# Designed miniproteins, single chains, continued (2): the designs that were tried, part 19

Each design is a single chain, and the fold is of that chain. pLDDT is the mean over its residues in the fold that is shown.

## One batch from the design tools (miniprotein)

Design m4661
Fold by ESMFold2-Fast:
Structure m4661 (fold): chain A 70 residues (1-70)
Amino acid sequence: MLFSKEDVERALVRLVVEGHEISREQGRKIGELLDKLPELLSEEQVREILREAGLSEETIERVLKILREQ
């Protein structure tokens, strides 16, 4: 399954609405990493970006679940 950068951004907004905090620095790192990648991302590429940005494995799995349900 492939996800657009917009899909990833919508999943992160939903994550914040659900009560997970993403710091300004984490959000900036995610945006910077997304800019370096193609428009369509695999699940593994999304996982690697979120891990590089410093999100916990639990938070990463929640984001991926949201992405699969969109």
Scores: mean pLDDT 81

Design m4662
Fold by ESMFold2-Fast:
Structure m4662 (fold): chain A 68 residues (1-68)
Amino acid sequence: MPSLVEVLTEIARLYQRAREEGDFEKARRLREVLDETLEEIQRNVDDPEKSREIVERSRRRVEEIERE
């Protein structure tokens, strides 16, 4: 299972690539996933199981954006 750091790093790289390619709509959606993930982690910082669920959900959302 990817770590939180790995997932956040992947989202950041995909966001940078989308911006470099001029796909601002994709970049906006990736930024939303990043911001929402960080907010949820901050609220559940002391809950490791919840943090894992958040990481898995964020990864799935990124995969959906990448398929569009």
Scores: mean pLDDT 79

Design m4663
Fold by ESMFold2-Fast:
Structure m4663 (fold): chain A 75 residues (1-75)
Amino acid sequence: MSTEELLEEAERKIEEAEEALKKGDVETAQKYLEEAQRLLEEAWRNGVGTAENVERLMRLGKRAAELEKKIKEAK
């Protein structure tokens, strides 16, 4: 999987986690967040290579961190 594909999949998982949290499904939100975090780590290890990929990784990492805080506050 390319870095771009890993970042795209991570974004989808973050969106699924955000949707689950809106529905009050904290357990499902946590699962998707963990999957997104794994994909972001894999993208970093695979090499971001471009400024656009770096910016996307940083933006998605920030969204994941904000979502993690919301999930912890919901527990």
Scores: mean pLDDT 84

Design m4664
Fold by ESMFold2-Fast:
Structure m4664 (fold): chain A 92 residues (1-92)
Amino acid sequence: NPKEQEENKEISELLKEASEKNSEILKEIKKNLTPEQLEKVRKESKKLIEEFKKENGKTPFELIEDGTLENYKKVLELQDKILEIMKEEMNK
């Protein structure tokens, strides 16, 4: 279905842009955390990224390079989990 393929391409591009924006937001938040909060976030993020690599066989960066809709969704889901950890740490 040509229309379905075109729609999927547009959605993939939007998800890629969202992933890039989320990466910028995460970098800004990290600058505002205390050293103790940063250490906790780093440990939890490393664990999530390691689990992600085991589950997907690839790094988040490699999945983005593959450019599939499913891969972009997986990376965004990982970024959302990391953002939630940061928010929880900031609220303590």
Scores: mean pLDDT 75

Design m4665
Fold by ESMFold2-Fast:
Structure m4665 (fold): chain A 87 residues (1-87)
Amino acid sequence: VKKLSDEELRELFLSLDENGDGVLEREEVPLIQEMLRSLGFDISLEQTAKLFEQADKDGDGTIDFEEFKEFYERVRKLAELGLIKLV
């Protein structure tokens, strides 16, 4: 499973943060799933939404860059455990 650097994760975060407000909103979950699938993760929309909700510790419907890094590490660990298939 490919480990991304902070620089690579920041690039992905900025590509998803189209309005430049420094957070990703729940409405962007389908775009986040698309990004993960492009990285080789066979992840469902439901799985992506659940992991987003887990990263959103404040429950405000947004995640910042630090929470996004935790989100990606959870996806990566689930893939290493075989709970998310790799394409």
Scores: mean pLDDT 80

Design m4666
Fold by ESMFold2-Fast:
Structure m4666 (fold): chain A 72 residues (1-72)
Amino acid sequence: HMTKEGLLRVVDLAIEAVKAGDYETARNILKAALPYAPEELKPLFQEAIDALNAGDGETALRILEEIKKKLE
């Protein structure tokens, strides 16, 4: 189980990595967090990972901001 604060920190770190163009780091952060994410958010985490694998940082950022909103 990951705390809400811990999960928000993970999402913020992934957003920073995407903004820096470091899709590998962002993907790895999200993959590591996925097993600990709430069940309802796991599909969004997977969509963000899939977007990063496709090189689509803009879509990944949109999804990560959506996850962040759902956590707040």
Scores: mean pLDDT 86

Design m4667
Fold by ESMFold2-Fast:
Structure m4667 (fold): chain A 81 residues (1-81)
Amino acid sequence: SEAERLRRETREVIRRAKELAREIAETGDLEAEAEAALILMGVSVIELIISRSDEVEVLEEALEEARRLLRRAEELKRELE
């Protein structure tokens, strides 16, 4: 189903965002650690949404938000290099 596809894709995006956020937090930079914590909070909200909703429109918004968080994590990681 479309809902299952969106949930699967969102989980993959979230997994990558969490991995990057954890790596960023390990750098020892306080500002980067704070930004990583905000990304992890956003991921937790998305995990709650996809666990409780079967509505395609809601899941599409969750996927877009997950992609936004991943982009922020990638940008932050790049800036630390």
Scores: mean pLDDT 88

Design m4668
Fold by ESMFold2-Fast:
Structure m4668 (fold): chain A 62 residues (1-62)
Amino acid sequence: SRALLAAILLARRRGLKTVTPEQAYELALEAGFTEEEAEEVVRILKEAGLEEATLEELAALL
């Protein structure tokens, strides 16, 4: 997912070590993605069972 990749890159730039689904949603929106694309990112994390994910765990979902 392009939105997930953008959320990871933005989180890394901001020095975040972990990301919740809510934070991933906000990061995707800040990166210029639509609400529908940001909701897809949240769904990917929830389907993987990640309530608080490291950037490495998020990258494994790409």
Scores: mean pLDDT 86

Design m4669
Fold by ESMFold2-Fast:
Structure m4669 (fold): chain A 78 residues (1-78)
Amino acid sequence: LKEIGEAVKKAVERARQAGLSPEAIQLTATYVARYLGDPEAGEKARAFLRQKAAESTPEEREQYDKALAIADEVLAEL
């Protein structure tokens, strides 16, 4: 639980520094938390984030793609 909290904080801070919207930051946090708690649920959250990116405007899609990349980086560093 504490380890999940630290990874989520790290992902949120990186997303905020990258200038992502509050919604993109929230999706980043959700994906990281889901993946660390249950990798299967994490993969479903990843698919949901990708779907959100595909349904968004080109500008919003760039933000969601950055959100996914940041989450993947944080998870790879664990």
Scores: mean pLDDT 77

Design m4670
Fold by ESMFold2-Fast:
Structure m4670 (fold): chain A 68 residues (1-68)
Amino acid sequence: SAAEELEKALAFLKSIPGVEAEQVGEDKIVAKVDLPVEKQIGIVLRLIGDFPSLEVSVKGDEITLTAK
């Protein structure tokens, strides 16, 4: 379910040094990435591949995950 994917995505993001992630409301996670752009791209690709029930949006160094 999207809720289970949100919990797993949040745990994944919190496990990465240089990433600060929090759940905002019931359906959204916001993550701030303080890493080189190549590592941010790798994180985004991993999120798209591993969490298909979540919409991934990127704005600068901020990644937003929203339940579909």
Scores: mean pLDDT 85

Design m4671
Fold by ESMFold2-Fast:
Structure m4671 (fold): chain A 73 residues (1-73)
Amino acid sequence: MPITVSISGIADDAQAAAAKLKEALSKVASDVRVVTSGRSVGITATVEDEEKAKEAEEIASKLLDNVKMTRME
């Protein structure tokens, strides 16, 4: 069953990080939405399973600091 994930983090260049995240996450997830506010980056995406959710978290952790991921039900 598809899982909707919410990911948040911080980047010095939030706009550049958001662009890279959109590209990278689109390879492992669908319905990828990225928003920025100052240095804060927020992402919502739909993944096929828990394995893909872990991949999405790993991708975000490479591009953002203080990454938090929540599954949305």
Scores: mean pLDDT 82

Design m4672
Fold by ESMFold2-Fast:
Structure m4672 (fold): chain A 79 residues (1-79)
Amino acid sequence: GAAEHQRAVRILGEVLREAAEKAGLTFDELAEKVGISRSTVERIFRGELAPDEETLEKILEAIGMTPEEFVERVRERLA
């Protein structure tokens, strides 16, 4: 339901934020690499906005994480 979707979006944001921090990327640097606003990055990381597939792929590429690694990390936190 909606609550499960909101939880998933929050976990997705937390996984991306943690990976970006580990990669040494600032919000501004990630936004520039992906071609989105800093505000959009902040909203995604806070779980306030779910990125579309294209945006997610670009974020993962910028962070240096494969889609498979991302899916595994999200699933581990949802379990």
Scores: mean pLDDT 84

Design m4673
Fold by ESMFold2-Fast:
Structure m4673 (fold): chain A 65 residues (1-65)
Amino acid sequence: GVEEGRRLGEEGYREALVLTREKGVEEARKILLEKYGPLLAKLTEEGAEIAADGILKGLNEAYEE
């Protein structure tokens, strides 16, 4: 549900920041897709959108630093 999406988005946001800083945005995106893709597929559409938004925010913020 929405709460699971929010939790995964927060976790993915933090992981995206670290991975993007250490490995670059391309490799970070690949790792995050492999890890979170199957988890997002188990959520409601709304939960998956919230989680994906969190992950993308982390990728974008680290890339802009």
Scores: mean pLDDT 82

Design m4674
Fold by ESMFold2-Fast:
Structure m4674 (fold): chain A 95 residues (1-95)
Amino acid sequence: SKKYIEELKKLKEEAKKLLEEFEKLKKEGKLNVTQTIGYILRAIGIEIDAELILEKVEKDKSASEEEKKEAKELAEEIKEIAKKIIELGKEVLKK
């Protein structure tokens, strides 16, 4: 159970870094269509990974209710970051 919480924390840091890199490239006008699609697909992958890890924690009979709550909160935070990347990417593709 503790291993899955650590995996979610690492995934959250990966999601934050991906968002920061994307926002920086957007400000610098360095995003092309292929790169933008790449960031959207990576963000979708992060959402899927967060759901899969959360499912493992929820199905773990040895996991405490506190660990399950922490995993759910982390997964929700990861999904919010990923959705922000996807929405920003959609806006870049419209322009």
Scores: mean pLDDT 87

Design m4675
Fold by ESMFold2-Fast:
Structure m4675 (fold): chain A 66 residues (1-66)
Amino acid sequence: SAEVIASGLNPRGATAVALLAIGDGGEAKVSGSSPAEVKASGLSREGAEQVKRAAEDSGGKAKIAG
């Protein structure tokens, strides 16, 4: 299982990142609003890479662990 911490997100970016994590069978915790942070856990390797890419494409930053 992999974890992603994404930060510097606008509300739409945070929602997109959270939905991708949930769609991969993981969990997502959103904190803040603008900027927002999302902590995603329980991800597959491919799901973690997709979540990271979505966060970066939204102008945020993301780090994969595990």
Scores: mean pLDDT 82

Design m4676
Fold by ESMFold2-Fast:
Structure m4676 (fold): chain A 61 residues (1-61)
Amino acid sequence: LTDEQKLELAKLYESSGNLDEASKLYEEVVKTSSDPALKKEAQDRLDQIGVEDLKKAVEKV
């Protein structure tokens, strides 16, 4: 998979509620991509998912 394909797949996982799988793919794009635009988009998405995961963890504890 290209980094762009990984980013698109991560968006599909995010839309289906699979935040763990989406986060893994976004992390791969941030770590492996040489394209600053792809890295920025993946990082922005990870930041949004992190906020959602924190809210869910607080609600369940």
Scores: mean pLDDT 74

Design m4677
Fold by ESMFold2-Fast:
Structure m4677 (fold): chain A 96 residues (1-96)
Amino acid sequence: SEVEALKKEALENADKAVEAAKKGDDKAAVEYAEKARDATIAYLKLAGDSDDAKATAQKVADKLVEAAKLSKDEKAKEALEEQVKAVVEALREARA
């Protein structure tokens, strides 16, 4: 299922963004966060009426906030915070 694949991609890339940030790999953290954002927005567009899709988007947003807090590079932190904003805005639209 495309829906199940997008959920998995969103959560796995969000976790990878956190792990990359913990290792100080700011470039990889941002790249994984962008993939998590894209998968989450696509998942919300397909299944945004489901409580699971909204809960998944919230988990992704929380993970990207964690990655931003772990980053010591200001430019990478700003890029991660922009991905958080995109996920939160998509989640807000799905809840409306």
Scores: mean pLDDT 88

Design m4678
Fold by ESMFold2-Fast:
Structure m4678 (fold): chain A 98 residues (1-98)
Amino acid sequence: AEETQKLLGEAKEKGEKAKKLEEEAKKAKDKKEAAKLLKEAAKELEEAAELVKKAAELAAEENPENRELILEDAKLKVEGLKKRAEELKKKAKELEES
């Protein structure tokens, strides 16, 4: 339980850092700086997704009766984080190419 909570806490911190980087990117006057901040935000979201997946695997081991439900819930959260990261990477590329 303690290890699962630690991983979820770290994932939350990375999600909050990604949000701050996105807000900084919106305020950036330089397109190159904005693109860099968006790439850093995407990396934080990808790392958060890995932590969520690892936490779910540990939680599923502790609660085998609920394994399928825990893993499916985590899959949806991981897919959401990865989709957001890809959108930020695409926006960063568009800024670098303009």
Scores: mean pLDDT 87

Design m4679
Fold by ESMFold2-Fast:
Structure m4679 (fold): chain A 90 residues (1-90)
Amino acid sequence: SPLHPGDAAFLAGDYDKAIEEYQKAIEEDPNNSDLWHNLGDALFKAGRYDEASQYYQKSLSLDPNNQVSRRNLAKALEAAGKTEEAKKVR
């Protein structure tokens, strides 16, 4: 299968395009935890840490046992200056 447009943009370093493509994918499949996680990753790379933390939280609400999403949430919260919130999700 061809690479997802959001993944292709992310790998190319086009984080704004990755954000747009993942947002479109989420409109079609809002319960897909991986899409929310990938949107968080693209926002994190764009330096939008508070937004990244919100979408990692959404990913974890759909898949609570995803250790990668939990770790990335803690990292995004720390980058946003939310150190006490980051400690609660580790």
Scores: mean pLDDT 89

Design m4680
Fold by ESMFold2-Fast:
Structure m4680 (fold): chain A 66 residues (1-66)
Amino acid sequence: NKLKDLILKLIAEKLRIIGLEFELELIESRLEENPEEAEAEIAKIKEEIEELEKEIEKLEEEIKKL
């Protein structure tokens, strides 16, 4: 069932974002250690979250069409 598969993928993508948000919090806690390196890691994680949010939006649009 396409709807079930889309919902499961949506849940998986949302769980990935939660993992990345946790990683982001850990990196932010290290800003005093190496600010320049931490800022670069933060930027990369935020970019990954943004791409996943775009994928989630596309999945939600597909679900709406069903």
Scores: mean pLDDT 81

Design m4681
Fold by ESMFold2-Fast:
Structure m4681 (fold): chain A 84 residues (1-84)
Amino acid sequence: VVSDIVKKTKSYFESAEELAKAMINALKNAGYEIVSYKIETFEKDGKRYTVIEILYKTPEGKLIRLTLVLDEDVNVLEARTEEV
């Protein structure tokens, strides 16, 4: 039981990283410059969440932050873009 939970948690973490890499590749293929990215895991109210932040630059020089919030099952709870 414990081993299965740990295995699932690791798979979710790997899926979040794969999602981040896929999005970075899509942005690069669309002609955007990747400035930075980070993946962070947080616990809130006994639940674990993963946040993916990708900072990219448009051809016009605008900085955009893409934020994805994922639950433990890698479901996208929130997706937003913000000009920095």
Scores: mean pLDDT 74

Design m4682
Fold by ESMFold2-Fast:
Structure m4682 (fold): chain A 70 residues (1-70)
Amino acid sequence: MEEARKLYEEGQEAKKKGDNKKAVELYTEAAILARQAGRVDEAARFLKEASQIGTDEEVDEMSARVDAAF
């Protein structure tokens, strides 16, 4: 699952640059791909990290995107 991990790495770089909004978006995309591949624990970890750095609005958008994907 190279693609999901690549998105997670890009999210970590965005977070290091202070772009928490972009980091949340990238972590959400990584989580969706990981979940589609059956990597439920990895997807849950990515979503947890996104929820820890996102605003309430960003977390709500994340939840809506995950629900729309499944």
Scores: mean pLDDT 78

Design m4683
Fold by ESMFold2-Fast:
Structure m4683 (fold): chain A 63 residues (1-63)
Amino acid sequence: MSIEMQVKAIENSIEQAKKAKERGNEEMAKKQVETAKELIKILSKEDPEKAKEMEKKLEEALG
């Protein structure tokens, strides 16, 4: 899986988490956050700088 594909997958999970939270679906929001964190962990082994950028984006989306 390319770094670009991994970034898109993470961004999609973050977006789904935001939408779920806005709709009051806390269970779905939590599941999408967990998915994004898992993907960020995988990305960090290949590109730690990009993974850190994605982690910041996840935090900004939720807080």
Scores: mean pLDDT 82

Design m4684
Fold by ESMFold2-Fast:
Structure m4684 (fold): chain A 72 residues (1-72)
Amino acid sequence: MDAEIRELLREAAEAARAGDLEKARELAREVGEKLGDVETVLLVLEGYVLSLRESEEERRAWGERLEAELAA
């Protein structure tokens, strides 16, 4: 299970780096379904995508959303 999840996350990260955000989100949803927390996994992926850009405002807004989700 853990190795399978790591492989899906690796593929999602590769898709995100390649600019294929639809594939990256689909793979992240699959991981989230296996872990029972789709929203948190999608937020982590969004933060990774934002780390590839220079948008500090978007990165800050993402951090606030992730903190709220983790506090729930």
Scores: mean pLDDT 74

Design m4685
Fold by ESMFold2-Fast:
Structure m4685 (fold): chain A 72 residues (1-72)
Amino acid sequence: SLDELSDLEKLVLGYLYEKGEATAREIAEALGVSQAAVSKALDRLEERGLVARDPRTGKYRLTPEGEALARS
């Protein structure tokens, strides 16, 4: 449920929904928060199965579950 996410996790989820994919750095710059805070939020979202990282590019994208939650 979206209610289980922190405010930053919700913002990260929404950003990836709009942009498709991004690095932690790109998300941090867009949201005006530290890269460390965004990386922690992305780690939590990945643990929940809502985002996936491409190790080749370092870019994160929403899983189908993440897209469904971001849409709600």
Scores: mean pLDDT 86

Design m4687
Fold by ESMFold2-Fast:
Structure m4687 (fold): chain A 68 residues (1-68)
Amino acid sequence: GEEVLREIVRILSESNIDPAKQVAIALLAVGLWLEGASPEEIVRFAADAAEYHGDTEAAKRLRELAES
């Protein structure tokens, strides 16, 4: 839950993704959490969004959160 959201925000902030898109992805991830999405669903969303915006390394780091 909250720990996963903090890690998502941290990985996004260290990424090469445009800052406005980092904020949008983080806000959508918080929205999913408030709607009762699982940590795995939230991580998958954030990773897919990072990959779509061209940061495959950030996407990989995000996917690794779901495997721990």
Scores: mean pLDDT 83

Design m4688
Fold by ESMFold2-Fast:
Structure m4688 (fold): chain A 99 residues (1-99)
Amino acid sequence: SEAEERIKRAEERLKQRPDDVGALTELGRAYLELGDYEKAIEYFEKALKINPGNPDAYIVLGQAYLKLGKKEEAIKYFEKALEIRPDNVQAKELLEKAK
């Protein structure tokens, strides 16, 4: 699949640069697409440790937690995204749906 090809490319990038936030977020997105929510969470948590100011990473992490039925964790991540970018429509909508 396209997601599997993106995983291979992002893994090769990480072999060259283990701190490549772009590669970590691409892995997280690809695993989310494949329904591997635990791996998606792992890669986005690694990305946020390097760059904690990325609101999009918090949104995707919240979506992955919702898919795992972890509603309270999802809400906290959507709130963190809104703390960084208060006018983010996607984060507001996801927060309301998660309640």
Scores: mean pLDDT 85

Design m4689
Fold by ESMFold2-Fast:
Structure m4689 (fold): chain A 55 residues (1-55)
Amino acid sequence: SAKEDYYKGLKYLNFEGDIEKALKYFKNSLKKAGNDDEIGTIAAIYLAIIESQLK
């Protein structure tokens, strides 16, 4: 589910330090969220933050 992928993204970002996997799961979460504004919005914010930090 979108929510499950979002929490996996958080795990890889905050506990595993695996930025590549974190981005993958946040992108999958956003894609699966569709019209779930809460999960979709938070996943999109994390994607924007991580992508901006890598530039």
Scores: mean pLDDT 77

Design m4690
Fold by ESMFold2-Fast:
Structure m4690 (fold): chain A 89 residues (1-89)
Amino acid sequence: GLEDAARGGRLAIEGGLEALKEKKGINPGIAGALGGIGALFEAEVLKRGEEGGRSAEGGGESALKGGELAGSERAKELGREAIELGRRG
């Protein structure tokens, strides 16, 4: 449903942020900007329904890949959950 798609989108952004935390020299301004984008993404997913679900799935795949490259188990977990929720949406 729409709530699952929105939740998936938020988790995809959180996964991306966790992957960035594993890299040395995180820029706090970039981390804050990505947090703001996460909130906007959740709002857009709620508006776009089925398109939002696909976006959450794609974002989750990116977070999973980023987590693998960064060695972040949390980013991989958040990416996998975002993919699952996007598919439900």
Scores: mean pLDDT 63

Design m4691
Fold by ESMFold2-Fast:
Structure m4691 (fold): chain A 81 residues (1-81)
Amino acid sequence: RLEEAVERAVEAAEETARLAEELGDYELAETLREAAERLPEEVREVAAKSEDPEALLAQLEKVLEALEKQTEYLKKKLEEK
């Protein structure tokens, strides 16, 4: 469901922000936390105007995939330090 996808995306963004902060990238961490905070409201706005909730869900799943890849990338960087 859309609400579950938003919750998962917010959690992924928060985890990615935590890893960025551990790497000393405070700007990236802050950007990700701000994005996580805004995401539920942005999705609510788009859903109210959207004719296709399936397309919105697919886009959220793409964002989640991107965040998961970013998390793996940051984890690797932390290991290489």
Scores: mean pLDDT 76

Design m4692
Fold by ESMFold2-Fast:
Structure m4692 (fold): chain A 60 residues (1-60)
Amino acid sequence: GPLRAVAVKDYEAKNDLELSLKKGEEVEVLEEIGPHYLVVRSLATGEVGIVPKSVLKLLR
């Protein structure tokens, strides 16, 4: 299935390309941007944005 991750902490978006997440929120990983960032889709809201990899734990 699609690669999923969970937010390990709250994250507040720092610009219009980033996505805010709450701790425990699940996301679908869409793309990797360099070594430190992912493009993800929130499963709760359907919103897409960039988040730091350090905010996420990969599930599958």
Scores: mean pLDDT 84

Design m4693
Fold by ESMFold2-Fast:
Structure m4693 (fold): chain A 74 residues (1-74)
Amino acid sequence: MGPEHLMAEEAEKRSYEVAKKEGLEAGLKVAEELAEEAERLARSHGAEESSVEGVREKVLEAGRKGAEKGAAEA
């Protein structure tokens, strides 16, 4: 899988665990942080800006999904 798929999986997992323990806002902060990290990694590998934005969106979407699920199960 591409690096963005691995980062999306990690974002969903970590945002889920944080949101379940600390609430939705905390999980969403983790999602945003991981999306920023994925964006930096994509740029460091020479990705075009459109690809960088796509990676950010994918990781952020996965993290939001994890956070919402974690908060709902808390």
Scores: mean pLDDT 80

Design m4694
Fold by ESMFold2-Fast:
Structure m4694 (fold): chain A 99 residues (1-99)
Amino acid sequence: MKEIERKAAIYSTAANLHIVAALISDDLEEIRQAAEGAAGSAKKMADFLNQAGKTEASKLYQEAADLFRKASQAPTREEAVKLLEEARKKISEANKAFE
């Protein structure tokens, strides 16, 4: 595994752990904080993938980061959870771009 891909896997795992923690919480502020953390990890992942020349995977992680940022600002738990689920789907699609 290339160094960039290894770092990307670490950030992807961290983002997924934040998502799981958020989805089991009934506290909107806790969900928003987890989403903000996930957004940071997803953006760093997108940057590393772009540096590795994996443009499509980078684009999907950037889309996930944008969805996480929207979730961190969502006015209701329902909207935040929906955005987190959509971001998680983007991460899953991006990971299919790896061998």
Scores: mean pLDDT 76

Design m4695
Fold by ESMFold2-Fast:
Structure m4695 (fold): chain A 68 residues (1-68)
Amino acid sequence: KREEAELRILAAEQGLAVDPNNARAWTVLGEAYAELGETERAIEAYEKALELDPNNERARRLLEELRA
């Protein structure tokens, strides 16, 4: 739901304000943007997650799904 995605964006942004290298927070941000149909923002967030943690299989799979 849009409201749930909005809350996840806020939570992820708060986490990133504390630790901008938190790959999990970037993955959560990407998932929330994808739910809102913000495909480019979701891709950007997943790419940041993979830059920080190249072995993040979840972020990789979700990025592949958006680009498919």
Scores: mean pLDDT 80

Design m4696
Fold by ESMFold2-Fast:
Structure m4696 (fold): chain A 68 residues (1-68)
Amino acid sequence: SMAQLQELVKYVEELADEKGLSDEDKAKAVAAVRDYFELNPDMPLEEKKEIAERIVKQMVLLQKEREA
């Protein structure tokens, strides 16, 4: 359980860094993933990783929309 949360957080942090999210947006993505993990304890890890990726992608889209 805790090991899976740590892996998801690391995955999100690495993906956020790769996509160039600010430290503030990265922190928001990590917080959202942690909340999602707590609300969905029985969800498979691979599905949680897909949700985490979607959260990061959404943050990137919001950043780009603000720049447009």
Scores: mean pLDDT 80

Design m4697
Fold by ESMFold2-Fast:
Structure m4697 (fold): chain A 84 residues (1-84)
Amino acid sequence: LADAAGAALEAAVTAAREAALAGLSAEEAAARVEAAARETAAALGVEAELEIRAEGDVVRGTITIGDETVELELDLAALRAQAA
């Protein structure tokens, strides 16, 4: 379960980075983050409970798989600045 939570988090971070580099809004990035985390958990045969939201230029939330909870805070403005 910890491995699945970690994999879902990595997928979420990758989705957020791709969305930021594509110039998407935080709301669009949050949707992609949620989809990526859910799809990754499903591919591993586990169910994920997701609380993902956009706050300004930040995608924030939690991914819970079984007894494992991982927090995320993804600053899209910072990700865009790093790419410039």
Scores: mean pLDDT 80

